Designed miniproteins, single chains, continued (3). Designs and how they scored, part 20

Each design is a single chain, and the fold is of that chain. pLDDT is the mean over its residues in the fold that is shown.

## One batch from the design tools (miniprotein)

Design m8709
Fold by ESMFold2-Fast:
Structure m8709 (fold): chain A 71 residues (1-71)
Amino acid sequence: GAADAAALAAGRAAAPVVQKEVKELEEKEGNDSLTSSVELTADEARTVLESKNEKVTVTAGADGTVTVKRE
């Protein structure tokens, strides 16, 4: 619904900052520690992980919370 769309939009607004942390964690750790460690949109999470040539499964919640898992 509209509330879900607003929650996702809010998550997207924060995504650039969270993306940087996800990218740093992926580059430094390179493990599943990214799963449930950061909050960002599914599209942003996929873009960040794919920038390192990684494939990921992304699960997004109504509150804009996403779980990123390496494939």
Scores: mean pLDDT 51

Design m8711
Fold by ESMFold2-Fast:
Order: sequence, then structure tokens, then C-alpha cells
Structure m8711 (fold): chain A 59 residues (1-59)
Amino acid sequence: MEEKRKKAEEYTNKAIKYLEAGDFEKAREYEEKALELLRDDPEFREEMLRRVQEARDKS
């Protein structure tokens, strides 16, 4: 697996944790970092976006 994908997944997980904590500013920062790493990987980028949206829908 690409190292960028692993790092983007780590940032996505941090974004979700901040969403669950109600820290929307930090959540957006980590989401942005994850998406920046995945700009050349649209399939995995879409998967990460879906995970963040699911976390938002749970609140």
C-alpha cells in the first residue's frame, strides 16, 4: 500500500475524532491534510471523504 494512503488514513481518523469531540476547526484541518495527500488518488480520496461524511451524519 502507498505510504501516502496510510498517512491520509491517519489524518482522516484524526479528523473524525475531532468531529466526535465537537472541534470542527481541527477536524477540517486534518480533513484538508488528508485530501491534500490524495489529490492524485481520486478513488481513495473519495473513500476518505465518505468516512468523514458518515461521521458527520452520526452527530
Scores: mean pLDDT 79

Design m8712
Fold by ESMFold2-Fast:
Order: C-alpha cells, then structure tokens, then sequence
Structure m8712 (fold): chain A 99 residues (1-99)
C-alpha cells in the first residue's frame, strides 16, 4: 500500500541520516561537504519516488524496487566506493528527477 511505501521511505531516510552522521565524525571538511551534498541528493530521490507514486507516474512495485536499490547500496551489498559511485550517478541524473 501507499502507507507501507511511505513508512519504508521514512525509515530509509532515517537510516541514511544516521549513517551520514557516523561517516561525518571521521571526515575531512571537504569530505563533509561532499557527503552532505550526496545525502541531500539521495533524500531528494527518495522524496521524488514517493511523489511519483502519489501522482500515479510509477507503480507500487516500481517504487519498492527503487527503494530496495537505494537501501541495498547503503547497507553494504556494495563497497563504500560503489555507494559513492551510485550516489554520484544520482547527482548527475538530478535533472531527470527534477523534470
């Protein structure tokens, strides 16, 4: 249901916030800026997934698959390097997310 997807999106955003906070503790000032920008891009992507679902532009199945992809990347099914590459790709595609 929409409510279950909204709940999942909320929990994923909380997980991203917590992981970013932990990474920031050991980051240089330049890394902190990059991490905050990447975090904001990922959080905006999650918000867009929920918005597109509410507007009927994507299915519930598509929304869940997109949230799974983001969560798996962040959970370490990939290295931190792969996660950074994934987040960078989302940043490059921001024009598509904002269209």
Amino acid sequence: SLSEIEERAKKLKEKIDKKTEELLKTATPEQQKKLQNLKNTVLEAIDKIVEYLKKGKISEEEALKLLDLIENAINGESTIYDVLVFLTDLEVDERIANA
Scores: mean pLDDT 72

Design m8713
Fold by ESMFold2-Fast:
Structure m8713 (fold): chain A 78 residues (1-78)
Amino acid sequence: MTISDMLRRNGDYDDSDQVQRISDQLRQNPDDIDILRQARDFYRSISRRHRTSNPDISQMADRSVRGIDARIRDIQRR
């Protein structure tokens, strides 16, 4: 199950649609640092908002943030 699926199941349709848009942008431009930074900030927002009510969504968002941070570092080292 993707984070988009989890958000939709929780009734967070706008956040789910935004995750899908970001995912589509990253699929087309996987090394675009600006898109990666926007994605990171959005996932940080999701994690913060769901921390108490839906810890599974928060945990998935935190994992996405860590993955994006690792990818940005790899691009910047290149």
Scores: mean pLDDT 84

Design m8714
Fold by ESMFold2-Fast:
Structure m8714 (fold): chain A 60 residues (1-60)
Amino acid sequence: MKKIAVAKEDVEAKSSNTLALKKGDIVEILLEVGKHWVVAKNLKTGETGIVPKSKLEIIE
């Protein structure tokens, strides 16, 4: 089953490796990077990147 999360707030991309999110965006978690970061795919834009786990509410 896909590990899905919702963006809790807007996140701006600060580098080419970071994922930009808008509050309420649905993301698929692809890989956990340490304890505080994930690689995720924004299901609305199709973009992938690194995002702070604290900015996401994990659903499944």
Scores: mean pLDDT 78

Design m8715
Fold by ESMFold2-Fast:
Structure m8715 (fold): chain A 55 residues (1-55)
Amino acid sequence: GFSTPEVQAKAEEARAAATPEQAAVIAEIADKLIEIGDRIDEAIKKGDLSLAELK
């Protein structure tokens, strides 16, 4: 899976350099990516999904 701290750090850097309008869009995208990553990690932890099954 991808790292939620890495996604968060990149989003923070991008928001600092962006306009308020762009910053809102960046934050929304980052939040969705973090949510997806957390769900994948939880599924792997429970044995519901292996890395070999990801496409």
Scores: mean pLDDT 69

Design m8716
Fold by ESMFold2-Fast:
Structure m8716 (fold): chain A 115 residues (1-115)
Amino acid sequence: ADEFVERYLAAFEAWAAAQGAPLERKEIEKDGYKIIVAVAERDGFVTVLVVLKTPSGEVKGYVATLPSREEAEKLIEKIKSPQDFEKVMEELKARSDAAFAAGRGDVNAAELEPD
């Protein structure tokens, strides 16, 4: 396993535990890529961590807060491949930007930077 992937997962699991939020984890592997999705619910919002590991060992990740578990499940269902990951993350960021512009915090998305 990639240590940066495990670091982000450990941080997310620690955050979820500190909040008393139940955590669900799913892994998808295809063509040497690994996609990990972790979901935690808190205060009526669902927080999703999505991490992609490429065959070259590059790590990309996003944290998103969504207004419901249904929205999180729809997001997870859309991620079937690395190409789907990039498209879904772009759509999430657009939704986050729109929510921010509307003065709402119901959708928020941030890219993770592995050092």
Scores: mean pLDDT 71

Design m8717
Fold by ESMFold2-Fast:
Structure m8717 (fold): chain A 94 residues (1-94)
Amino acid sequence: MEELKKIFREMELEVEKLLKEGASAEEIAKVYLKGLERAIEVSKDEEIRKLFEETKKEIEEIVKTLDDKAAIGKIREVMLKTKSEVEKILKEKE
């Protein structure tokens, strides 16, 4: 989906801007959570929607349990994994 690629690009650009401004893990998480909500709304695939809901839950848990530096790193790792799994699902359903 071109729309999903656009949402992921917009999330990463906003996150890069926030990181340059010294943003907290909570601020970074809010960008990703908002982007994931948009991604769920445009996704017609139930497996992809479930994956995004699971990613939202993981990000919320990371922010609650880790310090800002560790949380930012882990959130970005989880988002990269989610993007990779989405690309795999989309390729298998072409």
Scores: mean pLDDT 82

Design m8718
Fold by ESMFold2-Fast:
Structure m8718 (fold): chain A 64 residues (1-64)
Amino acid sequence: EKKKEIEEEYKRLVEIIEKEKKKVEEELKKKGASEKKIELEREIYESLLRMAEAIKKLELKKLE
């Protein structure tokens, strides 16, 4: 029960992060941002995805 809720919350969070990442990349490209700037923003969102997975693992561990 709680495990399903944690998995569903994680999936929703990943969808939000991925959608925002795509939107930010498109806006930066429209503004003519450098490749370096785009790559740094990408790394931020990749870090957010890693944090989301860490939170999921910790929440699942609490059920054990």
Scores: mean pLDDT 82

Design m8719
Fold by ESMFold2-Fast:
Structure m8719 (fold): chain A 57 residues (1-57)
Amino acid sequence: EVDALAAELRANRKTDPGAYWEAARQLAERGHYQALADVARELGWPVSAAVWEELAK
């Protein structure tokens, strides 16, 4: 589920970069770019969030 993968992105960014990238890869492969943008904004990555928002359009 998208919500579960987004939760993994939030939880694992600082503690397990491998798990972070795996969750991000799964969201991207399924085309859930808006979820990636939302998490990037929450983590304070506005440039990454803007890129994901463009892909979500």
Scores: mean pLDDT 71

Design m8720
Fold by ESMFold2-Fast:
Structure m8720 (fold): chain A 86 residues (1-86)
Amino acid sequence: MTLVLTLEGLSPTQLTGEALRAIGLELDGYKVEIKIEGDTLTIRIEGLSEEEVQEYLDFAEEAAKRGARVTVEREGDTLTIHIDFS
């Protein structure tokens, strides 16, 4: 599966932490594309299992419970998650 994760409304500290996490995935051998625009981080990860994708869905659900605005869309083998922390 392919995951496109967009995190919006990040503080500079949060943006740095999430960017380092995405770089860690690339170093672990995943095909990762990273885009940073202002306070927004978008990562695209290819080659995830259904179980690995579920961990990101669980993260999105927890973010929503804490007041973030979450959008989840599935198109074929691509899952898009947008989380807005603003």
Scores: mean pLDDT 81

Design m8721
Fold by ESMFold2-Fast:
Structure m8721 (fold): chain A 108 residues (1-108)
Amino acid sequence: ALAPLPLSRQEAVDLAAGFSLGAIDAAARGAPADALAAVLREVARLFREQGFEDAARLAEAGAEELERIAAGEITPAEALRALLEEARRVGASPDVLAALEGEAERAA
């Protein structure tokens, strides 16, 4: 187990959104989406262990979208739109939401 992270709930959510965005963007550029999904599931486990449930759920949402990309079920643009909806639901900061929206538009 890791020592407690010196993060607010908002910072944890914003980091989970950033990690998920980075992973989906990497998959869009040809990185292995299945391996990136496994990494985000581990990130979610660590956030949950530290009591950051909303951040954990957001990282899990990112992992699920990466698994769907790996299966050929959705595009990276569709994955980013799903991630944006979840980020809004868990209260990600306006700057993070704007970044997600911009990347979803670029990926389309």
Scores: mean pLDDT 86

Design m8722
Fold by ESMFold2-Fast:
Structure m8722 (fold): chain A 80 residues (1-80)
Amino acid sequence: MEVVESLSPLEREILRVLAEADEPLSASELAERLGVSQSAVSRALKRLEEKGLVVRHEDGRVSLNEEKLRELARQQLEEL
């Protein structure tokens, strides 16, 4: 699947951290947790937003796109 195969290692780790947190996180919080620069996280988040995998909130924090995740889960359940 393109959404998994086209992810960089950093993008994949960001998605994992967001999934484990269940709360919106800022780019600086993600950078601290992952041990990378805030600039690297911000660039990766932009790519994830373009793919529809994360949602940016009004305060600049990001979370997983729950609507997109529900859509994917619904599609998988409909195949069963």
Scores: mean pLDDT 73

Design m8723
Fold by ESMFold2-Fast:
Structure m8723 (fold): chain A 58 residues (1-58)
Amino acid sequence: SMAEAMEKELEELEREVVRLVLEGRLQDALALMQKAKEKYPDNERLQRGLASLEALLA
């Protein structure tokens, strides 16, 4: 389904974001999350992830 395809894409995105964070590339991780939110603006999982990452950078 489209929902399952979106969930897989978000799982791959989350793995990449975690990798970037572990490498200390926080701004790259933030940019990647922001671009994903542009495609899925109402996705609560993305909104929570972005808020957590922004809090980490503050």
Scores: mean pLDDT 80

Design m8724
Fold by ESMFold2-Fast:
Structure m8724 (fold): chain A 75 residues (1-75)
Amino acid sequence: MLPAEVEEELRPFVEELLARAEAELEEARAAGDAERAREIVAEMIEEMLERLRELAPELEAEVEERLRKLEALRA
C-alpha cells in the first residue's frame, strides 16, 4: 500500500489521467485505431510512474523491479 501522504497527492492526478485516457481510448476505439489505443495506455503508465517517482522516489526501484520480473516471466 502506498503511504497515505503519497496516496492523497497521487489520487487526484490518477483520477484526472484516467478520465483523459478513457476519453482518448473511446475515440481510438471508434476509429478502429488499435495502435493509438496501445500508445494511450503506454503514455498513461509512463505518466503515472513519473508522478510516483516525484512523490515517492524510494518506491520507484521496487516498482521497476516488479515490472522487470513480470516482463521476464512473459518472455
Scores: mean pLDDT 70

Design m8725
Fold by ESMFold2-Fast:
Structure m8725 (fold): chain A 103 residues (1-103)
Amino acid sequence: MDLEAKIKEYEKELEKDPEDIGALLALAKAYYEMGDLEKAIKVLEKLIELYPDDLNTHLALAKLYYEMGDLEKAIEVLEKALELYPDDEDAKKMLEKLKKEKE
C-alpha cells in the first residue's frame, strides 16, 4: 500500500474537517507504519486536546510513548484514561504491565 499517497489523502480530508477523528487516527497510524513515531505522537496529542474523553486515543498514545521508551509519559496517559474510564480493563492491564517494567 502507498502510505505516502494515503497520508496526502488524510491531510486533504483534515483541510476540510480539521477535527475528523477518523482522519486523524488514520494519519497517526500511517506515520506509525512509516516509522515516524514523533509525527504519530503529535497527531494523537492533538486528538486528545480536541477529544479528551476518547479512550482509544489515550491507549494508542500510551503505546507509542512506550515504543519510544518514554515509560513515564505512557503511564501518565494511562492514568488519565483511567480517571475518565475507571473500569476499563485494557487500560488497567497496560498500566499494571508498564508499572512493573519501570521497577
Scores: mean pLDDT 82

Design m8726
Fold by ESMFold2-Fast:
Structure m8726 (fold): chain A 68 residues (1-68)
Amino acid sequence: MVIKGKILSGTDEKLEVEGEDGNKYLLTIEKKISSEIFEVKVKNLETGEESKGILKLLSPKEVEIEIL
């Protein structure tokens, strides 16, 4: 599943993102693949479900998340 979202807040290790699906996600950065691509742990803050994902930075405030 691929979700586009906005970065609401973040540090070098964690990002809070609002998805276009209306859900909020907490992303924990686990590995940097490139300047724009990261392996992440994805937590859906509405359901509490956790999964692995790939984060792609589109801009300083916009992301794509591929949930695995």
Scores: mean pLDDT 84

Design m8727
Fold by ESMFold2-Fast:
Structure m8727 (fold): chain A 73 residues (1-73)
Amino acid sequence: SKEEIEEEIKKLEEEIEKLQEEADRIAKELEELLAKKAPKEEIQEVLFRESEVTLKIMLKYVELKVLKKKLEE
Protein backbone atom coordinates (compact mmCIF):
# COMPACT_ATOMS: atom_id res chain seq x y z
CA SER A 1 0.00 0.00 0.00
CA LYS A 2 1.00 3.66 -0.34
CA GLU A 3 1.05 3.96 3.47
CA GLU A 4 3.67 1.18 3.73
CA ILE A 5 5.83 2.91 1.09
CA GLU A 6 5.51 6.24 2.97
CA GLU A 7 6.67 4.52 6.21
CA GLU A 8 9.66 2.97 4.36
CA ILE A 9 10.54 6.42 2.91
CA LYS A 10 10.44 7.97 6.40
CA LYS A 11 12.66 5.21 7.85
CA LEU A 12 15.10 5.57 4.95
CA GLU A 13 15.27 9.37 5.33
CA GLU A 14 16.04 8.92 9.07
CA GLU A 15 18.79 6.38 8.21
CA ILE A 16 20.28 8.79 5.64
CA GLU A 17 20.27 11.62 8.23
CA LYS A 18 22.19 9.43 10.73
CA LEU A 19 24.70 8.42 8.02
CA GLN A 20 25.16 12.09 7.06
CA GLU A 21 25.95 12.92 10.73
CA GLU A 22 28.52 10.09 10.71
CA ALA A 23 30.00 11.41 7.43
CA ASP A 24 30.28 14.91 8.96
CA ARG A 25 32.21 13.50 11.95
CA ILE A 26 34.54 11.55 9.63
CA ALA A 27 35.14 14.72 7.55
CA LYS A 28 36.06 16.62 10.74
CA GLU A 29 38.46 13.81 11.76
CA LEU A 30 40.08 13.99 8.30
CA GLU A 31 40.50 17.79 8.53
CA GLU A 32 42.13 17.44 11.99
CA LEU A 33 44.51 14.71 10.74
CA LEU A 34 45.51 16.81 7.70
CA ALA A 35 46.03 19.92 9.88
CA LYS A 36 48.44 18.02 12.20
CA LYS A 37 50.16 16.26 9.24
CA ALA A 38 49.26 12.78 10.50
CA PRO A 39 50.89 9.62 8.99
CA LYS A 40 49.48 8.41 5.64
CA GLU A 41 48.23 5.20 7.28
CA GLU A 42 45.94 7.16 9.65
CA ILE A 43 44.67 9.36 6.79
CA GLN A 44 43.99 6.27 4.58
CA GLU A 45 42.01 4.61 7.41
CA VAL A 46 39.73 7.67 7.75
CA LEU A 47 39.36 7.94 3.94
CA PHE A 48 38.32 4.27 3.82
CA ARG A 49 35.64 4.89 6.49
CA GLU A 50 34.50 7.97 4.53
CA SER A 51 34.17 5.90 1.31
CA GLU A 52 32.11 3.24 3.16
CA VAL A 53 29.69 5.80 4.63
CA THR A 54 29.44 7.65 1.28
CA LEU A 55 28.58 4.39 -0.51
CA LYS A 56 25.91 3.58 2.10
CA ILE A 57 24.37 7.06 1.68
CA MET A 58 24.37 6.73 -2.14
CA LEU A 59 22.71 3.29 -2.01
CA LYS A 60 20.02 4.60 0.37
CA TYR A 61 19.36 7.57 -1.93
CA VAL A 62 18.86 5.12 -4.83
CA GLU A 63 16.38 3.15 -2.68
CA LEU A 64 14.62 6.40 -1.74
CA LYS A 65 14.31 7.42 -5.42
CA VAL A 66 12.79 4.02 -6.31
CA LEU A 67 10.28 4.24 -3.42
CA LYS A 68 9.28 7.83 -4.28
CA LYS A 69 8.74 6.78 -7.92
CA LYS A 70 6.46 3.92 -6.77
CA LEU A 71 4.50 6.37 -4.59
CA GLU A 72 3.91 8.67 -7.64
CA GLU A 73 2.28 5.78 -9.59
Scores: mean pLDDT 87

Design m8728
Fold by ESMFold2-Fast:
Structure m8728 (fold): chain A 64 residues (1-64)
Amino acid sequence: MASDAQLLQDIARQAGDRGATPDELVDLLLRTAATHGHTEAVRRYAERLLRLGLISEAQYARVL
């Protein structure tokens, strides 16, 4: 079972490799939530993206 820290690192790596747009970041988080559930790691990463202005509040709500 992957730790929350490992999951966050994997999400960040996948986003970075693509030069991800906000929509692509939302899609990545939705896929991760579908695979692992709405874990603390997914929530924390979504909150970080919202804080950085990389996704909208509506996109954040859609992920969670």
Scores: mean pLDDT 67

Design m8729
Fold by ESMFold2-Fast:
Structure m8729 (fold): chain A 97 residues (1-97)
Amino acid sequence: SSLLRAAAENAREAARAAAAGDARRAAVLATAAALLIVAYEIDLELEGKELSEEERELLERAKELLKEGMKALDAGDYAKAAELFEEAARLLEELAK
């Protein structure tokens, strides 16, 4: 999926921005990744497609990691935010295969 691939790219860029201490850029990119996931879920509904249980669990985990990363950014824990966003990117890339 092009939407999932774009979400993964934005999550990875968010991780790089967080690692560099650029909290604003990291937040914008993580938000973009989350919105691309919403677009992907809407596309699935319009196509009448259902995810497997495993794919659904991976997608929900990626969404939760983005939320946890944003909380880490708000707390000033940029290292944790970077790790969480990178993990989200990896899961989204796996789903995009």
Scores: mean pLDDT 90

Design m8730
Fold by ESMFold2-Fast:
Structure m8730 (fold): chain A 95 residues (1-95)
Amino acid sequence: DAEIKELEKRIAEDPNDAKAYAKLGLVYYKQGKYDEALEYLQKALELDPNNPYVYYAIGVIYEDEGDLELAKKVYEKALELDPNYKEAKENLEKV
């Protein structure tokens, strides 16, 4: 779609744009394409390993797939990076 093409163009212009990879992962997640979403989110972490939002997003995908143990681990990592991350804390308490 148009959003994916714009994000792919952004990555082509700046291959170190961690935020563009994270956004692309979120777009694929919204389309139910969990494998593609995880690939892009992992790429975002390679470029910016201390982004709590990306750990949270990976956790949501694992939770949606029923991988509650994996979801718990990445939510805990998001909270280690940002102890005030309300959404990560709320989701961690449910898994």
Scores: mean pLDDT 86

Design m8731
Fold by ESMFold2-Fast:
Parts: C-alpha cells; sequence; structure tokens
Structure m8731 (fold): chain A 87 residues (1-87)
C-alpha cells in the first residue's frame, strides 16, 4: 500500500502538470491553477508525513516521504511556470 502510494504521488504529479499546462493553453487562468498546485503540494507533503509516522517500516516511510517531496517539488515548479506565464 504505502509503496504503491509513493508511485502514485510521482505519477499523479506528472499527470497533473500535463493537464494544467493544457488547461492554460486552452485559456484557463494560470494564477488560479498555480494557487491550486501550491495547495496540492502542501497537502501531499502533510499527508505523507502523517502516514510515514505510522509506518513500522522505516525504509518504506523514507521512500514514501521522498516520493511525496519529489511530487511536491514538481507541482511547485509547474506553479512557478504558470505564474511566469501570468505576468
Amino acid sequence: MAEELAESYERGAREVAAEVRAAVAAGADPRELAEGLRRAAEAALKHAEALAKELEDKELAERLLEAARRAAEALLRTAEELERAAA
């Protein structure tokens, strides 16, 4: 479960970035999307941290946190790209 959640974080971030870029190309407000991405990144990290504290397997906990951090970083980079497009 937790290992599959880690993979889900990474894949989800990649898919969201692609969808958000497509939405901006279609006329969506990049500022609103950037705000949503920042909130999503914060929520993902907070959730992963809470779950990791409950895991007995410390290696799995570390992998989960690392995957969540990578996902959050990807979402934040996409948010920065959107904000630059909005300027």
Scores: mean pLDDT 78

Design m8732
Fold by ESMFold2-Fast:
Parts: sequence; structure tokens; C-alpha cells
Structure m8732 (fold): chain A 56 residues (1-56)
Amino acid sequence: SAMEKQKKREQILAGFEKALAEGNVAAARSGIREAREHGLLTEEEVEQLERKIAEV
């Protein structure tokens, strides 16, 4: 279970970085929502990722 959560977290974060590189803010935000719903991100991590979106 812990390894499955880590793998899913890594997939979501990789998808987030790809979405940002492509300028796809909607896809980046969708990734954050999915990770939050599954408890894969801390509030501090969410804040950092939202700042990255704001720079696009």
C-alpha cells in the first residue's frame, strides 16, 4: 500500500510537471486535485505547486 501510494504520487507529480511544461494549467490543477483527494500531498506541497502554476 505504501509503495502503491508512492508510485501514484510520482505519476501525478510527473504528469503535473509535463502539464506545466506544455502550459496546460487545467491539467496541472487536475493533478493537484487528484493527489489531494488521495491524501498524497501535504498542504505545503499544494501551496508550492499552486505557486508554480501562477508562474505560467
Scores: mean pLDDT 82

Design m8733
Fold by ESMFold2-Fast:
Structure m8733 (fold): chain A 66 residues (1-66)
Amino acid sequence: SEELYIKLLAKEYGVSEEVAREALELAREGRYDEAAELIAKHSKFPQDLEKTKKGLESLVKGIEED
């Protein structure tokens, strides 16, 4: 389910599940820049915005394939 992707995103980027959910919703709307910025702002780890955008694109594609 979508909740599993939210948990994976939260763990991978070191953000809360609430932040992960909001970022995933933005990414699904094609708002990858805003989603990546949200993750970078709240992450426990330094984040590269372009790498984060690519990660979100891959995650959304995975959700859409099923």
Scores: mean pLDDT 81

Design m8734
Fold by ESMFold2-Fast:
Structure m8734 (fold): chain A 55 residues (1-55)
Amino acid sequence: MASKDEIIAVVRELMESAGVPQEVIDEFVARIREAKTREELLEILTEIEEYLKSH
């Protein structure tokens, strides 16, 4: 899925640049791939933003 793959690529780059552990990155990426709705995807992206803000 082009749009999802693009989001995954951006998320990986952002989290890697922020020094997030690879296991955490892989868990978020897997959740993005499994997201069935835009609402679910938005919730995952919000969790990533909160993680980066808190850590």
Scores: mean pLDDT 79

Design m8735
Fold by ESMFold2-Fast:
Structure m8735 (fold): chain A 72 residues (1-72)
Amino acid sequence: GEEMADLAIAVAEAAVAAGAAGSGRLALLAGVFGGLALIEVGVAKIAGYDPELLARAIVLGILGVLFGLLAA
């Protein structure tokens, strides 16, 4: 999946940046990925439930929770 590859690259880049910037950036990543997941769900619903957008939103939501737990 193209969307999954794009998300994997974005996550890898964000993780490297967070590691370089320190642990506070993990909390920022949690907020960003959580917010993006909500936006993608909204867009998927408006677009008639595109399964790729829904899969993307689920991955972003999981990443948001994971980074939130790591930041706590």
Scores: mean pLDDT 66

Design m8736
Fold by ESMFold2-Fast:
Structure m8736 (fold): chain A 55 residues (1-55)
Amino acid sequence: MEKEIKEMEERAGRTVGAHLDQDRPDLPEEQRQALLEKAKQAAGDFQRRQIEERQ
């Protein structure tokens, strides 16, 4: 279950990172990292809710 949440967070990070690289390649690394962390947190929270609903 925690592994599933972690995988969702990693996937969200890669997806958002790719979009940022494509659309906003001029973003400073610090800002990019902050956005990735926010995306991972949101994805983790979403996945936790999905796990609860599956049961």
Scores: mean pLDDT 75

Design m8737
Fold by ESMFold2-Fast:
Structure m8737 (fold): chain A 58 residues (1-58)
Amino acid sequence: SERERRREIILLEASAGVYRIAGAAFKLAAEKEGKDPSPYVEEYEEKEREYLRKAEEV
């Protein structure tokens, strides 16, 4: 149904948002420790992209 489809999209976009925030937090933590943030950011950015892509496919 249209309602179920909307709910699915909202949940997928919310999941993408969580990964975006988590990635930013881990990047900041890594930078504060003098570590390269790239490996931490890449994983979270990929997860954000995956969930946004899934939302577009609903």
Scores: mean pLDDT 83

Design m8738
Fold by ESMFold2-Fast:
Structure m8738 (fold): chain A 106 residues (1-106)
Amino acid sequence: EEEEKKLILRLQGLSAYAMGRVAMKEGNYEEAIRYYELAIKYFTEAFGEKSAWVARAYLNLGDAYEKLGDKEKAIEYYQKAIDTARESGNEKLVKEAEERLKKVKE
């Protein structure tokens, strides 16, 4: 029962995440933000706030805000990605987010 709900939320999160990536590739950054926010909502429900999928979605939100020129929001979401990736134990994602944070602060 609970596991069925989590599976549906995971699939919805993955779908939203994929749509966000498509929007990024097409230059539709505001649409990408909406999809990544939706992905975060579903991934948080499915996996909890400290999941690697939530961290990855925060990283992509930071990228979308950077593309829109919103440097302050990009920094905010890269920091959330670092913190969440550390909590999830995903070293590779921590490094990716730290590199993006360093570049955007320049």
Scores: mean pLDDT 89

Design m8739
Fold by ESMFold2-Fast:
Structure m8739 (fold): chain A 92 residues (1-92)
Amino acid sequence: INLKAELSPEAKRALELAMEGLRALDEGDVEAAIRHLEEAARAAAADPTVSQGAVDLLREARRALEEGDVHKAVLLTVAAMLRIIGDGLDAG
């Protein structure tokens, strides 16, 4: 099952940017992670089929990183990615 085939280009970009944010956190690059999560939130917000809840989770993840809470940021980012995928499945 190719779940990515049902997603818009903007939703796919948001997922890719969220994954790059998680990779940056794994590498200890918090500044790069903040940039990637901000770009992911903008990509998600540009797609009307992506829920406001998913956009809000990405924004909260970025805020958590700005506050130094890496664990919370990881959990919120994963939740946002799952929500974006769920939004795409519901559109099918």
Scores: mean pLDDT 81

Design m8740
Fold by ESMFold2-Fast:
Structure m8740 (fold): chain A 56 residues (1-56)
Amino acid sequence: SGAELAALALEDQAAAAEALQRATGLSDEELGRALLREGAGRPGAEALARLALRLG
């Protein structure tokens, strides 16, 4: 679920990114662009958590 992926993003960003890509089919480039949009230029755990909640 999006909530589980968001929790994972705060603890293990790499594992959360891989899980989100597997769930959504996004490429590394597409994920990078989505993270920049969601994080307002602050990529990382917070942006991944917010994106996971939006997409899951």
Scores: mean pLDDT 77

Design m8741
Fold by ESMFold2-Fast:
Structure m8741 (fold): chain A 66 residues (1-66)
Amino acid sequence: MPSEAELDEMIDELEEEVRKLLEEGVISEEDAERILALLDEAKATKDPAKRAALLKEAKELLAKNA
């Protein structure tokens, strides 16, 4: 299981990547909103297992759409 600090870093990195892909037109606005919503939920929760699950779901959505 990633540490809390590792999860925070991964969430920040993925959020930055999603915003970059949206600016470049690689990902749709709808898909970017869905992924960013999952990342926002991950940042709002204190449960590391839920954070990891939300991060995984966000990564899977990004991989599917990019």
Scores: mean pLDDT 79

Design m8742
Fold by ESMFold2-Fast:
Structure m8742 (fold): chain A 65 residues (1-65)
Amino acid sequence: SAEEIREKLLEAGIPEGVAEAVEDALKEAKSKEAFLEGVKEALKNGGTEEQQKAGEIVIEVLEKE
C-alpha cells in the first residue's frame, strides 16, 4: 500500500518530503503496475544515490503487494 511504502522509506532514512511525494505519486498512478514500470525506467536513467535507494525500496514493497 502507499502508506506501507511511506513507512519503509522513512525507516530506510529517506526524507519525509520525498516519502510523501512517492506516496502521492502512487495514489495518482493508474495502477501499481504502471507506477512500478515508471520507477524502473527512472532508475535505468540514473539519479542521485538517495533517489536510487528510494526507487529500490518502492519496487521491493510493490512487488510483495
Scores: mean pLDDT 76

Design m8743
Fold by ESMFold2-Fast:
Structure m8743 (fold): chain A 86 residues (1-86)
Amino acid sequence: MWPSLAELRKMSPEEVKEVTEKRIKELEEELKEAEEELKRVEEQVKANPEDQETQLRLSVLQARIAVLKGEIYFEERVGKSIIERL
């Protein structure tokens, strides 16, 4: 389980940096994989626009990418703020 904001504030600056950097790296790897799959699915939608399953996959991937980008942005800003205030 990822540490909460309250738990991060109890950690040393070094531990906060390590945990935050590890999480950001994992989220960036997931984002890269999702963006590669999105490109592939977009090509499939263009080839067969009436395929409901492919259209659903496109929507799910777009939502996942938006969530991942939001999580990365949050972790970068929150982690930096905690480290700068320690």
Scores: mean pLDDT 77

Design m8744
Fold by ESMFold2-Fast:
Structure m8744 (fold): chain A 67 residues (1-67)
Amino acid sequence: SELRKKLLELIGEILDIIGDIIELEKELEKEKDPEKKKKLEEEIKELEKKLEELLKEIDKLDEEIEK
């Protein structure tokens, strides 16, 4: 079904973003340059925002599947 395909695609995107956040957080912990730290923090913030948006899309699809 189209809904199942969309759900699996969203789950895949979420897992990829979580992986990217974890790697950026590891880089941030090791980084000593304040300017590079700020850039890493901004990248993490953007990915967290994207993650929140994808989670909202899953909630909408879950409501459609449960009905």
Scores: mean pLDDT 82

Design m8745
Fold by ESMFold2-Fast:
Structure m8745 (fold): chain A 50 residues (1-50)
Amino acid sequence: AQEDYDAGVAALVAGDYERAIELFKRALEKDPNNERARLLLETAEVQAGR
């Protein structure tokens, strides 16, 4: 959902990569076609060292 995506972006900007990963995963569970959430999830995982 939009709220999970927005929260994920805020977490990513704040450097909370673990929170960003969880929120983007939730966004993709609700909206599997959210390509931006998928890209940012990948970015957050790389930044977290995963």
Scores: mean pLDDT 81

